# Designed miniproteins, single chains, continued (2): the designs that were tried, part 28

Each design is a single chain, and the fold is of that chain. pLDDT is the mean over its residues in the fold that is shown.

## One batch from the design tools (miniprotein)

Design m4945
Fold by ESMFold2-Fast:
Structure m4945 (fold): chain A 77 residues (1-77)
Amino acid sequence: MEEKEKLAIKSVAHAIRAVGDVLEGNYEEAARHFEEAAKLDEQLGDKETASFWYKKAAEYYRKAGNVEKADELEKKA
């Protein structure tokens, strides 16, 4: 199904961008990309992978000093 394939590709692309942002030290942007990857995987029904990305997003939001967003996403993980 073409739409499902597009969502899967977008999820992977966001995860790759997040890793790049981590290497740049841009933790807030990395967290946002991990969060988007999690949302896309959740939409695809892959709860385990979505949980993994939500945990990564929370980790990097916390490193960026965004504790409120980190706490929110830990509850989704």
Scores: mean pLDDT 85

Design m4946
Fold by ESMFold2-Fast:
Structure m4946 (fold): chain A 104 residues (1-104)
Amino acid sequence: MESLKKLVEELNELYQKAVDKLKAGDSKGMIEQGRKMIELLEEAAKKEKDPQVKKMLESMARSLREAVEELEKNPDDKKAQMRLEMTMGASLVGLTAYLTTLEK
């Protein structure tokens, strides 16, 4: 539980940096933040003992990787930029929702 709370804090930091990069028109900087988020999710998944949580983290990392790769193909594509922002945000929402289910 504590490790997932720390993960959410780290992902939120990366998400805020990515949004700042997007506002500045720095797609390369945004991609960098997305790749760091993927690494954190993959590392968390490797250490996770709960099979359902592991699958969730792996799914989030996969979706985020697809969004990053789409933006890398065309960094000036506004639709790809928005997709990456939304995918990063969705990972935060998903993990936050899961943490809420542990507060019984």
Scores: mean pLDDT 83

Design m4947
Fold by ESMFold2-Fast:
Structure m4947 (fold): chain A 67 residues (1-67)
Amino acid sequence: MISEEQIEEAARLLGTSKETGRNALEGARTLLESGFSPEQAAQMVALNTGASPETARRLVELAEETL
């Protein structure tokens, strides 16, 4: 399960609200659960959120910790 601390970290990484951070984190988890590699998931997250590649990789790393 995704914790409040993980949601706050996602929101901080993206510079957005807790709700948007939660949605981005859940999106990253869904990509990983769907069989995308962490590399592929990071590329999709960057495209969908407008985040930098570094920020997207950090978000995917955080999502992996929630699995």
Scores: mean pLDDT 82

Design m4948
Fold by ESMFold2-Fast:
Structure m4948 (fold): chain A 107 residues (1-107)
Amino acid sequence: TPEEAERLLAELDELFQRFDKEIYEAVKNNDKEKIIEVLKQFAEEVRRLLGDRLPEITERIVSVLNKAIEEIKKAKTKQEIMDIVKKFYEELLSLHAEAREALRARA
């Protein structure tokens, strides 16, 4: 329904805003374990919010997050962590835009 699509859009935007803040703080603190925790939690929240309605986009977001987790685990310096986060963040922004467009098309 239009009302459901608007609610999901708002919840998706809030989820990405919270993720952006949490990942920024974890990277600033060079907290590798916290970065991994934030990425895992975001993947779970995306599955809960979008898994039934946008399964293909959901799996693509989760795949990007899982790849980020594996690269972060191998990173040895703060600069490597920052470069990894920047790369995957750009991919996630593209997927966020795609998800918003898909939800709006149903509103």
Scores: mean pLDDT 86

Design m4949
Fold by ESMFold2-Fast:
Structure m4949 (fold): chain A 99 residues (1-99)
Amino acid sequence: MMEKLTKEAVELAKKGIALLKSGKDRDKGLLLLQKAATLGAQSPEGLKEVEKIAEEEEYAKELMRQRLETGKASKYTADALLEAGRWVDEEIERRREER
């Protein structure tokens, strides 16, 4: 069960972080990261609430950090987000070297 949530959260976080790293659509990236955190931490109903906060870029990022550190499922979601972040960072570096 835990690994299943990690895969889903990682996929969303990976896309969100990729957008943030590109710097072109930061707002969308933060929204995707919020969805990843919500997927691991709370129900779909809560997703609607976090999307409001995600419209405010800085608040979305801070909300995620808060969730990862204090939430009941935060450790699991934090692992998924950290893994996705590392993967995207390595992928971007590889893309830079190739092209």
Scores: mean pLDDT 53

Design m4950
Fold by ESMFold2-Fast:
Structure m4950 (fold): chain A 95 residues (1-95)
Amino acid sequence: MTPEEKEQREKARQQLIESMVNMVSVLHALNHIYEKKTKGKSKEEGLEELRELAKDLKLPEEVIEEVLKRYEELLKLSEEELKEKLLELLKSAPG
C-alpha cells in the first residue's frame, strides 16, 4: 500500500464514523419518540440504552460522548423536525 492510499483510507474512515454518529443519533432519537408515545419510555432510559450500545460497539470515549450529546440535542426537536433531519441525511449523497 502506498502512503497516498493510507491517507485516502483514513479520510474515508473519518467520514464514515461521522456519518454513522449522525445516522445512529437521529434514528435513536426518532425511536425514542416513537416508544415514548407507545410505551412511555423516559429520556433517561433512552440515554442508558444508547450508552450501552455505544460501549458494545467499542467506540472511543470521545465518540460515545458526542453520540450522547447529539442524541440529547435531537430529543429537543419535534417528531416532524427529526423526520426532516433524517430525510436530509438520506438525501446527502457522498458526491
Scores: mean pLDDT 71

Design m4951
Fold by ESMFold2-Fast:
Structure m4951 (fold): chain A 85 residues (1-85)
Amino acid sequence: SRAEREARGKELLDTFEAELDKLDALAKTAPKSELPNLLKGVDLGEQQLAKLRAEYADIPSIQAQLDKLAARLAALRDKLLAKLA
């Protein structure tokens, strides 16, 4: 059902958000040598969100949560790139 799909999508995004919280925490204290590995994490996250956006295109609540997570990943990318400069 749509309700089951929405619940599943929310569960996946809640899991994603928890992993992103961990990545944000690592980014605050990581030495410059580890920043390329964190950027790989951001790249993989962006790929996963793009996949979920396509799979849940018909569910506006999931799209709204994806928009928030995409904005967080973009902000994290900018912070990591600034540290590399």
Scores: mean pLDDT 89

Design m4952
Fold by ESMFold2-Fast:
Structure m4952 (fold): chain A 80 residues (1-80)
Amino acid sequence: SSMEKQLEVMNEIIKRIGQMAQQILDALRNNASEAEKQQLLAQLQQLRDEILKLMDEYDIPEEFREEVLQTFDYLEQQIK
């Protein structure tokens, strides 16, 4: 069903963002260099683009999309 597919996609998005958040947290705890921070920002932006495409492809609800975008903005601020 379309609802079941949407739930699977939403769960995958949460998992991928969680993995990225953990990677950022670990790097910052280990005093990441400016070069490492720039690499993390590039990876975060690539993940954002991929997730936006997935949300468009599977007609993910706007409310979930807004929360995801706010999370990306938050993670970007943590790196900067």
Scores: mean pLDDT 89

Design m4953
Fold by ESMFold2-Fast:
Structure m4953 (fold): chain A 74 residues (1-74)
Amino acid sequence: MADELKEAIEREVARLGGRVVKAEVEGNRIEFVIESPAPAEEVLAAVRRVAERHGGRVTASHVVGRYLLVGIEL
């Protein structure tokens, strides 16, 4: 499940011209560091939609410079 969600997020971010710089899995939580030329709000909306399709929920989001940090719980 976590692996499938990770791959789905990576594909969606790539569709927006971005990349997942880092992804860390701890139990039922996955934390992503994303770099994308698309607006952070658009990237976050896309990530949230993908997470929900996989039974997950975005519980944290933070913009740090050009990176979007997203926490998802399964």
Scores: mean pLDDT 84

Design m4954
Fold by ESMFold2-Fast:
Order: C-alpha cells, then sequence, then structure tokens
Structure m4954 (fold): chain A 88 residues (1-88)
C-alpha cells in the first residue's frame, strides 16, 4: 500500500529529527514528501501539517508527531488521492 509506505517514511523522518534535535529537518523533509506524494494538495495545507509535526518534535512529543503524520497523510489521500509515484 503506497499510503502505508509514505506514512512509514514520514514516521522515520520524525524519529530521525527527534534524535538529531532538528525540528527544522522534520519541517523540510515532511513538507517535501507530502508535496511529492500529494501534488494536488494546496502547498499551504501541507506546510501547516509540516509545521505542526516540527512543533511536536521540538516539544519531544514523538508519539504526537507520528499521530499527526499518520492522520494527515490519510486525510490528504482521502481528499486529493495518492500519486502512483512513491517519494522515497
Amino acid sequence: DKLEKIIEILEKIVEESYKEKNPEKAYREIAGILKHAFPKAPVEEIEKIAKEVAEAVEKGDIEKAKEIVRKSAKELAEKYGVENESPK
């Protein structure tokens, strides 16, 4: 399932950004992956999601950050569809 693979990549970015204490990395990489996976989604909606994830990473709430990426990826897939290309 492409959506589950995208979520797996997003959760891995959350974990790496938390370990590196780099919430800016979480913002940049999550925004990039979501833009590539959901090119029909508004950029502002994607950037808002990436910002919420970065804030959760900065607070050290890794479980909340993972919950945000999982929920947001599913919502974006429902609204805009998933492209056939994986952003891996």
Scores: mean pLDDT 82

Design m4955
Fold by ESMFold2-Fast:
Structure m4955 (fold): chain A 82 residues (1-82)
Amino acid sequence: SNAEKRRQELLELARKLLEEILKGSKDPVRTFKLIQDYLEFKYKKKLTSLEDIAEVLAESVDSPEQLRRLLEYIKRVLDAYE
């Protein structure tokens, strides 16, 4: 369905943007753990994989633009925490 295709598009974008954040990090393992911890606390869910994180991010937005803005916000929060 068109709704399922839109959800898949958001999930693929979330994975891509997360991978770009990790690739741009000086310590990808630590950055992943900080993202995981922050989102587990915020969403009250256990997140064990990149796919889990991508899904919760995609569920939090209605568009690719909102997803990009959310990840930019998360990056700024993590940069301030560091």
Scores: mean pLDDT 81

Design m4956
Fold by ESMFold2-Fast:
Structure m4956 (fold): chain A 81 residues (1-81)
Amino acid sequence: MVSEIEKRAVELARKGNIEETVKLIEEHKDEPWVGGIASRAIKAADETGEEVAEELLKKLKEIPETKSIATLYERERRRRR
């Protein structure tokens, strides 16, 4: 179950389909594993392109359950040695 949701989120992020990726994460926001799914989707978006990752992070910051993980990835992307 979780593996299928993770795979779907990653595929949507790779296609740059931010709206569907966010919707999928929001549908599962009350689950303890949602942070993990969000993290994997962010990684996939970052591999696709910086603009895709930025839009996904912006949208995930609007969801209280993923705001902390999105903020952490935003800080990591700024690449401080």
Scores: mean pLDDT 78

Design m4957
Fold by ESMFold2-Fast:
Structure m4957 (fold): chain A 77 residues (1-77)
Amino acid sequence: SSSTQQQQSNLQNQIDSLTSQTNQAISDGDTQRAADLLVQLAQTVQQYSQIASPQQAQQAFQRLDDVGQQVDLAVGG
């Protein structure tokens, strides 16, 4: 449906935006902002996974895992 496609596109755009913002926060040394953005990214990926194909969901979770590892390294985890 057009509604599902719109929601899917919106969530994909949010994932892309949040990923970029999180990586920028890490580069800036803003560990608090990076952690806060990672939480938002995780929530958005979870919402996306409910309406995305299995392949798209897998790619989104992989991106979340990759970003999460970078945040953990930045905050000293």
Scores: mean pLDDT 86

Design m4958
Fold by ESMFold2-Fast:
Structure m4958 (fold): chain A 83 residues (1-83)
Amino acid sequence: DKLREKAREAIRKAREALKAGDVQKAGDYLSEALNYLRQMGKREAVLEATRIIAESVAADPYSDAARREGLAQAVEVLEKTLK
């Protein structure tokens, strides 16, 4: 499935960006992955990942560490969803 492979690639790039400390690119790739997962009908995973990101921002909106942790947790949720 082309969408599944594109989602995996976007998730992989998001994880690589997080390892490099590039929070902006990680967020962009994660948004791309979420769009593919929506097209695949993975609604629960999209809602869970979106909630994790929102909660990390709400808990500490000024912390780069909190933002990175939220994005990393969201990436993990999406990776588990794609097996």
Scores: mean pLDDT 81

Design m4959
Fold by ESMFold2-Fast:
Parts: sequence; structure tokens; C-alpha cells
Structure m4959 (fold): chain A 95 residues (1-95)
Amino acid sequence: MLEEEARRLAEERTRELIQGILELQRANVGIEEEEAMKLPLFRELKELAEEIEERAAELEKELGRELSPKDRFTIPLFERIYEEVLARLRAEAEA
């Protein structure tokens, strides 16, 4: 089913993106925030992180409990990627 395919692709992309973020953080250890913000990728990641934090706060309110720091980032990111992949696959199937 398209949902199962979308889930697999979203899980793969989420892992790749998280790994890329961790590698970027390691490569830029000691860079001041102002210098990092001059890099387009860092600005995009900051905006994404803010959206993820807002969604994580909503999820915590819905569940009535706190999420772990890892889940606060990983779950909203996966949901976002999954929705994008699923919408794309559905559009391709209707074409």
C-alpha cells in the first residue's frame, strides 16, 4: 500500500537527515551562532527546529505527558516527512 511505502521512505529520509544534522554539528563545533547563521543550511535548520518544537509541544499537550528530548525532535520530523512523501506518492498515483 502507498502508506507502507511512504512510511519506509520517510523512515529512511528521517534517519539520513538526523545523521546529516549530527555530522554538521560535529564539523562546526566551536563556531559561534552568529557565524553559523551566515550559512544558509544553518538558517533553514533553525527554522525547521522551531517548527518541530511547536509541534512537539502540541503532541505533549495531546498526550498529557512529556516526550523525551529525542522523541520531541524525531517524531515531529518523521510526521512532516511522512506527510510530504505520502502526498507526493498519491499525486503520482493519480497522474
Scores: mean pLDDT 71

Design m4960
Fold by ESMFold2-Fast:
Structure m4960 (fold): chain A 97 residues (1-97)
Amino acid sequence: QVLEQLGLSDSVKKALLKLNSKPFLSEVSDKYILDYESDVLKGLHPVVKTLIAYYQALPDKNKAQAESLIISASNASSVEEVEEKIEELKNLVKQSQ
């Protein structure tokens, strides 16, 4: 699996794949999406790539909180819920820098 090589936990991988299957991801505003180019991630939605980029940018001490946010995004029923979790994860990255 493409996600196996990224050093992600099983729970994060499952959450990202669940999120990637949601049809409303195409409705997420471009302002929440990172310009993230990766040959390894070519098959994934830009929203999922954005969450992977933020997760990888975080120090280990913040990974558990990031995992919780990604799992919450994977259980979202609306575009607004996904956008909220992306913004929370982005702010966590900014706070860690």
Scores: mean pLDDT 78

Design m4961
Fold by ESMFold2-Fast:
Structure m4961 (fold): chain A 97 residues (1-97)
Amino acid sequence: MIYKVTAIGVIEVETESEYEHIKEEAKRLAEEVQRALSEELGTPVSISVKFEKIGNKLVITVEITMPDADLGKAAAERLLEQLGAKEKEIKVEELPP
């Protein structure tokens, strides 16, 4: 079975440089976590990160697809925490075979 975990976090940004730095850090962290989890589990793990700027707020959406829902949820929560984003929502969906 494979699960899709979607976590949404929000962070306030004051400058354009902060916005770009957060996007770069998020992409780097997502790639590192995806590689580490794929190697540890011996199974492909997919992580995608999306960004939406609303005024002075940056909305970060993290999607993780992997065979362990609890581990995926923990990874998504940790990614948002490491970025300094305040978690607003997390969803777990079972994907069809």
Scores: mean pLDDT 83

Design m4962
Fold by ESMFold2-Fast:
Structure m4962 (fold): chain A 90 residues (1-90)
Amino acid sequence: PLPPPQPFDAAQLARLREAVDGLVALIGQEPPPFPLSDFVAALRHLAQIMERHLSPAERAEVLAYLRARLGELPPSPRRATLLAELASFP
Protein backbone atom coordinates (compact mmCIF):
# COMPACT_ATOMS: atom_id res chain seq x y z
CA PRO A 1 0.00 0.00 0.00
CA LEU A 2 1.13 3.55 -0.78
CA PRO A 3 1.60 5.91 2.19
CA PRO A 4 -1.16 8.52 2.64
CA PRO A 5 -0.46 12.02 1.25
CA GLN A 6 1.43 14.22 3.71
CA PRO A 7 -0.06 17.61 4.67
CA PHE A 8 1.90 20.65 3.46
CA ASP A 9 4.03 22.43 6.07
CA ALA A 10 4.30 26.25 6.32
CA ALA A 11 7.23 26.40 3.85
CA GLN A 12 5.34 24.24 1.30
CA LEU A 13 2.21 26.43 1.72
CA ALA A 14 4.39 29.53 1.10
CA ARG A 15 5.78 27.93 -2.10
CA LEU A 16 2.21 27.09 -3.21
CA ARG A 17 1.24 30.76 -2.66
CA GLU A 18 4.25 31.85 -4.76
CA ALA A 19 3.20 29.38 -7.50
CA VAL A 20 -0.35 30.85 -7.48
CA ASP A 21 1.07 34.40 -7.73
CA GLY A 22 3.34 33.33 -10.61
CA LEU A 23 0.47 31.64 -12.46
CA VAL A 24 -1.77 34.74 -12.12
CA ALA A 25 1.11 36.94 -13.40
CA LEU A 26 1.50 34.70 -16.48
CA ILE A 27 -2.29 34.72 -17.12
CA GLY A 28 -2.22 38.55 -16.93
CA GLN A 29 0.57 38.95 -19.51
CA GLU A 30 -0.09 40.42 -22.98
CA PRO A 31 0.59 38.84 -25.36
CA PRO A 32 -0.17 35.59 -23.48
CA PRO A 33 3.00 33.43 -23.12
CA PHE A 34 0.99 30.15 -23.27
CA PRO A 35 -2.26 28.99 -24.92
CA LEU A 36 -5.47 29.00 -22.84
CA SER A 37 -5.44 25.16 -22.73
CA ASP A 38 -2.08 25.23 -20.85
CA PHE A 39 -3.51 27.62 -18.23
CA VAL A 40 -6.58 25.35 -17.81
CA ALA A 41 -4.22 22.35 -17.38
CA ALA A 42 -2.17 24.34 -14.81
CA LEU A 43 -5.34 25.14 -12.78
CA ARG A 44 -6.38 21.45 -12.85
CA HIS A 45 -2.90 20.37 -11.73
CA LEU A 46 -3.04 22.95 -8.89
CA ALA A 47 -6.48 21.57 -7.86
CA GLN A 48 -4.99 18.02 -7.69
CA ILE A 49 -2.08 19.25 -5.52
CA MET A 50 -4.52 21.05 -3.17
CA GLU A 51 -6.87 18.04 -2.93
CA ARG A 52 -3.90 15.77 -2.10
CA HIS A 53 -2.01 17.95 0.41
CA LEU A 54 -4.31 20.62 1.89
CA SER A 55 -7.10 20.46 4.46
CA PRO A 56 -10.57 21.52 3.20
CA ALA A 57 -10.14 24.86 5.03
CA GLU A 58 -6.67 25.52 3.54
CA ARG A 59 -7.95 24.55 0.05
CA ALA A 60 -10.92 26.93 0.41
CA GLU A 61 -8.54 29.76 1.45
CA VAL A 62 -6.16 29.17 -1.51
CA LEU A 63 -9.10 28.93 -3.97
CA ALA A 64 -10.60 32.18 -2.59
CA TYR A 65 -7.19 33.87 -2.96
CA LEU A 66 -6.79 32.59 -6.55
CA ARG A 67 -10.32 33.78 -7.48
CA ALA A 68 -9.61 37.22 -5.95
CA ARG A 69 -6.26 37.55 -7.78
CA LEU A 70 -7.79 36.49 -11.14
CA GLY A 71 -10.64 38.98 -10.49
CA GLU A 72 -8.07 41.81 -10.18
CA LEU A 73 -6.84 41.20 -13.78
CA PRO A 74 -8.40 43.27 -16.60
CA PRO A 75 -11.57 41.63 -18.00
CA SER A 76 -10.80 39.27 -20.91
CA PRO A 77 -12.18 36.04 -22.46
CA ARG A 78 -9.15 34.25 -20.90
CA ARG A 79 -9.99 35.56 -17.40
CA ALA A 80 -13.69 34.61 -17.84
CA THR A 81 -12.84 31.05 -18.99
CA LEU A 82 -10.37 30.49 -16.12
CA LEU A 83 -12.80 31.86 -13.49
CA ALA A 84 -15.49 29.49 -14.88
CA GLU A 85 -13.04 26.53 -14.75
CA LEU A 86 -12.11 27.44 -11.15
CA ALA A 87 -15.83 27.59 -10.16
CA SER A 88 -16.12 23.92 -11.29
CA PHE A 89 -13.56 22.76 -8.68
CA PRO A 90 -14.89 20.86 -5.63
Scores: mean pLDDT 79

Design m4963
Fold by ESMFold2-Fast:
Structure m4963 (fold): chain A 55 residues (1-55)
Amino acid sequence: MGGIVGLTKGLTLNALLAGRFDDAQAIYDDLKTLLSSSPTAQAQAKAVQELLDRA
């Protein structure tokens, strides 16, 4: 899970820096769906959501 969250955070950050907010949101939504089956994974996904909220 840590590796997937790290990769997604990096991709989301790069999309945000490039001004591709829709791409960043889509990446997060896909990850959120995948990780929603695990409470631990959901907690990690919230870190990515905070990054998107600051954009």
Scores: mean pLDDT 65

Design m4964
Fold by ESMFold2-Fast:
Structure m4964 (fold): chain A 94 residues (1-94)
Amino acid sequence: MEEEKIELIEIYREYAEAVVNKDKEKIAEYKKKLKEKTGFTLKEVPDTEEAKATARLLARAAEETLELVKRGVPLEEAVEEAIRRVLPEAEKIV
């Protein structure tokens, strides 16, 4: 569907994974890639357990979105379905 947006979701998934793993080098790398693609600079993610839990959920949602897009689901529908699948886990963290 929208290759540009799919590429951004892939980069964001890797960024979220790097945040979960506290990989400062990869965080900087993917943050730079996101800025190059979008023109916007992401703010630093707080080093808290809540921020890490949120990053894990975002990584999973991005991964689910990419899987659905590979199966031919339109990007908007894929995002909604991915959020629906991840939401029960978000409720356990919040």
Scores: mean pLDDT 69

Design m4965
Fold by ESMFold2-Fast:
Structure m4965 (fold): chain A 67 residues (1-67)
Amino acid sequence: AEEAARRVAEGLRRLGPRVSAAQAGAAGKDAGVTTAEEAGRVAREMLRLGIASEDEAKAVAVGALSA
């Protein structure tokens, strides 16, 4: 989860400050996150590590449901 969280955060940084849920979901898939359950764990881990904002973590979790 921690390595996936770091990879997703790096993907979000490449997309810039205004990330859609679809873009966040795609970044999650690129990092190997393929289920909504995993995306929820990764989003929580990003928040725990302080490497993503609340909005970014929410976008990752929501994006996984749409992808």
Scores: mean pLDDT 73

Design m4966
Fold by ESMFold2-Fast:
Structure m4966 (fold): chain A 71 residues (1-71)
Amino acid sequence: MKAEEAAERAREAAERAVERYGRTSPKAVTALSAAHEAEKALEDMKAGKMSEEEAEEAANRSAEAAERAAE
C-alpha cells in the first residue's frame, strides 16, 4: 500500500475511534496519534526527507496501530 493510501486508512480508523469511543477516550487519542504519524511520514516523503519505500512502511505501521486502537 502506498504511503498516501496508508495515511488515508489511518485517518479513517481514527475517525471511527472518535465516533465509537469519543474524542477524549484513550482509544481515540491513540488512533489520532497514529494517524498523525502516518501523515508525518507522507509529509517527510514529499519533503525529500524519506524515501517512498520508507514512508510506505512507516505509514502502513501507523495505519495498523490506528486500526488496532479503533477496535
Scores: mean pLDDT 81

Design m4967
Fold by ESMFold2-Fast:
Structure m4967 (fold): chain A 96 residues (1-96)
Amino acid sequence: MEPVSPEAIELGRWLADQLALGEKVAKGEISPEEARKEALKLGYSEEAAKYLGLATEYVKKGDLEKALEYAKKAAELGALGGTVAAVEIERELKEK
């Protein structure tokens, strides 16, 4: 078996961090400020980070429709964490 390259391991870790951020946002397990900081660390734009922070804020307020709007806006800016958050928020909305 060929060994996994260091670059592939780093990419996998980066992808896992994006999935984890999206889940934390959707569940309201992270503060809006922490969501913005993690988004910036992942290389997202300032606008995408702002939208993930807003999505987190509205999840914590129980406004899942607004949270979904902001998660989708982050996803449109190329933030995978926004896509993950949107999918999880839509699931929560369908279960209510």
Scores: mean pLDDT 83

Design m4968
Fold by ESMFold2-Fast:
Structure m4968 (fold): chain A 66 residues (1-66)
Amino acid sequence: HMSEEELEEEIDRAFADMLYALAVRESKGDKKKAAELLRQWAERMREKGYDVIAEHLEKKAEELEK
């Protein structure tokens, strides 16, 4: 039922979820540090053209800074 484009977006989001888990682990519970790491990684993803990954990482960083 999912198109190839939808599958690619799901894979990109799953990859972003993995990066989020890594940022949280690296920060050892420091939400501000985790958010900073996610924003840095999002910028690098945008440089490579992975906009879906970048947007998802930016959203997770905003959630951490609530």
Scores: mean pLDDT 79

Design m4969
Fold by ESMFold2-Fast:
Structure m4969 (fold): chain A 89 residues (1-89)
Amino acid sequence: MENEEENENIKEFANKLIEELDLSDEQKYKLSDAVLDYLQGNLSIEEFLKKLEEILNVKIPEELKEKLKKEISKENLEELFEYIKKQLS
């Protein structure tokens, strides 16, 4: 019993955040694909975070990684993408 509707809402929210980043279309596509793979259970949280760091060439703080490992929520995703946006600007 997975909340499929909530996963779809999280995906759409993440895609909106990705579009706001100063990235190439290819990088945005790879990020969107990584989010989808994670939500579908094809990636662990560890693999997801590593893939984000590789695509963006940024290091995510361990404190933020621990928050995301505990729960993937819209709030935690917003914090993650605000951090990424700050690193890219």
Scores: mean pLDDT 76

Design m4970
Fold by ESMFold2-Fast:
Structure m4970 (fold): chain A 61 residues (1-61)
Amino acid sequence: MSLEEYKEKIKEIAETESLEKAEKLFVRLIIDMADQGYSDEDILELAKFAKEELEKAEKER
């Protein structure tokens, strides 16, 4: 799975799941990226994106 596919999954989860469930799923996706051998920079990028999407979802609800 590409970094862009991980970002799309983050966005979908933030739009469809509860905030608590989304946070847990985001942690799992970040761990999966690390296990797939992505760079620390790519992992940090996904973590940043996930945080921003959670903050947006929280503000819109």
Scores: mean pLDDT 79

Design m4971
Fold by ESMFold2-Fast:
Structure m4971 (fold): chain A 64 residues (1-64)
Amino acid sequence: GAMEERRERARQLARRAGEAAAQGDNASARALLAEIGKLIRDPKELEELLREAERLGVRMITTA
């Protein structure tokens, strides 16, 4: 349904934000995180997705 489609798009944006952060493009990473906030209306679900994006970005920066 529409909620599942929004979650899937948010996950794709989170992945792109992590990739941008790994490349040092913090401006694009911030813009992508802001776009996730527009798609996800549930604050708890939004927090979980943002936390996942941060973990991906941190891992790529610290291990790459």
Scores: mean pLDDT 69

Design m4972
Fold by ESMFold2-Fast:
Structure m4972 (fold): chain A 60 residues (1-60)
Amino acid sequence: SSMAAREEENRRLTRAARLLRTTDLSLKEVAYRSGFRDQATLSRTFRARTGVSPAAFRAQ
């Protein structure tokens, strides 16, 4: 995979993390606003990179 694809994914994850901590948006809306295809893609990618689900991350 290219460096650009990794950097793009990192930007989406950073935006998702911010939205999870600063808003009460649904996980579907967080996925949409952060540039993920769908909630399932957000959840899978977020868990792979952070070790926790988006819902668990928000609950911290």
Scores: mean pLDDT 84

Design m4973
Fold by ESMFold2-Fast:
Structure m4973 (fold): chain A 66 residues (1-66)
Amino acid sequence: SEEEAFEKAARAVAEAAVAALSGRMSPEDARQRMEEAVKFAEEHSSKEQAERLREGVERALRQLGL
């Protein structure tokens, strides 16, 4: 479902952000994983859900200094 796809993408974004903040992943790798998650949401979720996820990614990248 669109909701399940969104939850999967949102979890991937959160996991990448936590991994980068804890030093387990480079900021570059985290950015790539977050962009892949947004693309997945754009393909499998609603437009509104994908837009909200992109806003979340932008906030996470700012927290990482990107």
Scores: mean pLDDT 85

Design m4974
Fold by ESMFold2-Fast:
Structure m4974 (fold): chain A 61 residues (1-61)
Amino acid sequence: APVDASTAEFFSQLLCKAAKGHTVAELKNVAFIQDLCVKLGLPLKLKADYEFLSQLVVDHH
């Protein structure tokens, strides 16, 4: 199921912390965001969720 707004905000904060020191180009790479989500143990399954989180992390970076 798609991630709700509150969960997406929480995950975006975790991803921003984990991605500190990485470039915006790396954050735009959905595969990079997916790998970070897997490493952080985030329960995401849909490509659309990774694409949405990639956009949020870029916007917050």
Scores: mean pLDDT 75

Design m4975
Fold by ESMFold2-Fast:
Structure m4975 (fold): chain A 95 residues (1-95)
Amino acid sequence: SKEAFEKAKKINEEIRKASPEEQVRLLGEALSNPELIKYLDLGVLAELFPSPETLRELVRALNEKDADRVREILRRLGFSDEQAEKAAEAVKKLE
């Protein structure tokens, strides 16, 4: 939707200028909404990840709609169990 696209665009712009704590909050918000996931800037996500390989694993899991793998990757990155579960639930709603 246009609203989801505009919200994702705003998150993509804000995350680049945000503190580490605010970056985690914004990423968590985006990953909790299946409509926002498809509009996320993967370049912005790469800046939050310690390695390009981890980003590639996440992109593959999102494309395959593999909620279990998304949950595992986010836990490895230090996200809370609650945040990882919300992201996995959002991935299950992707069409």
Scores: mean pLDDT 70

Design m4976
Fold by ESMFold2-Fast:
Structure m4976 (fold): chain A 70 residues (1-70)
Amino acid sequence: GAAEEEERRLAAGIVAAQKAIEKLEAQGLTPTSVTTEEVDGEKIRATATSDKATVTVEISIEEAVKEVFK
């Protein structure tokens, strides 16, 4: 139902944002902002930005949900 779809999108957003933050931190950078958006109903795109670099991560909602329940 709609509530289940919303929960899956929220979970995917959290996972995508975490992956984007981790990629910036692996480069020795501190994220100043993180944004997430749904793409075509199947993917979440997360963009983490620092003063020196921007990292974008796209993940399928299905894959992200599996990560949350690990």
Scores: mean pLDDT 79

Design m4977
Fold by ESMFold2-Fast:
Structure m4977 (fold): chain A 61 residues (1-61)
Amino acid sequence: LSDSEIAAIRTAAVLLLEAGAPAEEIASLVEKLRDVEPEVVAETLALLRAGRLEAALPLIR
C-alpha cells in the first residue's frame, strides 16, 4: 500500500467512528479496505465524506 492509500484508509476509519459505526465493524472495514483496489478506497472515502455511510458499506463488506 502507498502512503496515500494508508492515509485514505486512516481517514475512512475516523469518518466511520464519527458516523457512529461500532468499533468492531470499523476494525473489520479497515482490514477490508487494505485488500481492495485503490479506486474502491477512493470511492468509499468520497461517500463517507458525503455522509453516505449506507452507500459506502456495500463497497467493502
Scores: mean pLDDT 75

Design m4978
Fold by ESMFold2-Fast:
Structure m4978 (fold): chain A 85 residues (1-85)
Amino acid sequence: MELLPEEERKKAVERFAKHYKLPEEYVEKFLNATPENLEELKEKDPKMFDLLVYDLLARAYAEGKIEITEETSEEELYKLAFELA
């Protein structure tokens, strides 16, 4: 996926931070999500990590990129989020 232009990236960070009431620095890590950045958030801010995992999965599910069922475990959801990052 092509990276957003700097201007659009900043607007996306601001929008997401405002929506979730989170610091922009944390949202910036989410928009540049890599497995490394997700691991860092998991250790430093588990609540933020869970919110980002949820958003990644919800977005991918809405776009038809992944399938989530009632049988999908929390561990499997985290694995999918890291694969999407």
Scores: mean pLDDT 65

Design m4979
Fold by ESMFold2-Fast:
Structure m4979 (fold): chain A 81 residues (1-81)
Amino acid sequence: MKEKREKLAEEARKRAEELGLSDDQIRMISAVAYLSGVDWEAALAEAERLLEARRWVEENKELKEPSLIGRWFAVQTALDL
């Protein structure tokens, strides 16, 4: 069912754009929805999680504490998928 999965990916992409996600995040969510057959609600939940993770990275990018820098790097690396 390529057509149905592609339709879900398009709907997920539109909603992710409304959430202000980057092109890379939108592409990732669309790919997940398309390839795995994930429904649009699940794709939206994924978009929200990525948005929260990105916000945390942006808020903490200037941290100077070694322990927090390590966590920031781990989250940033995961977002760079």
Scores: mean pLDDT 59

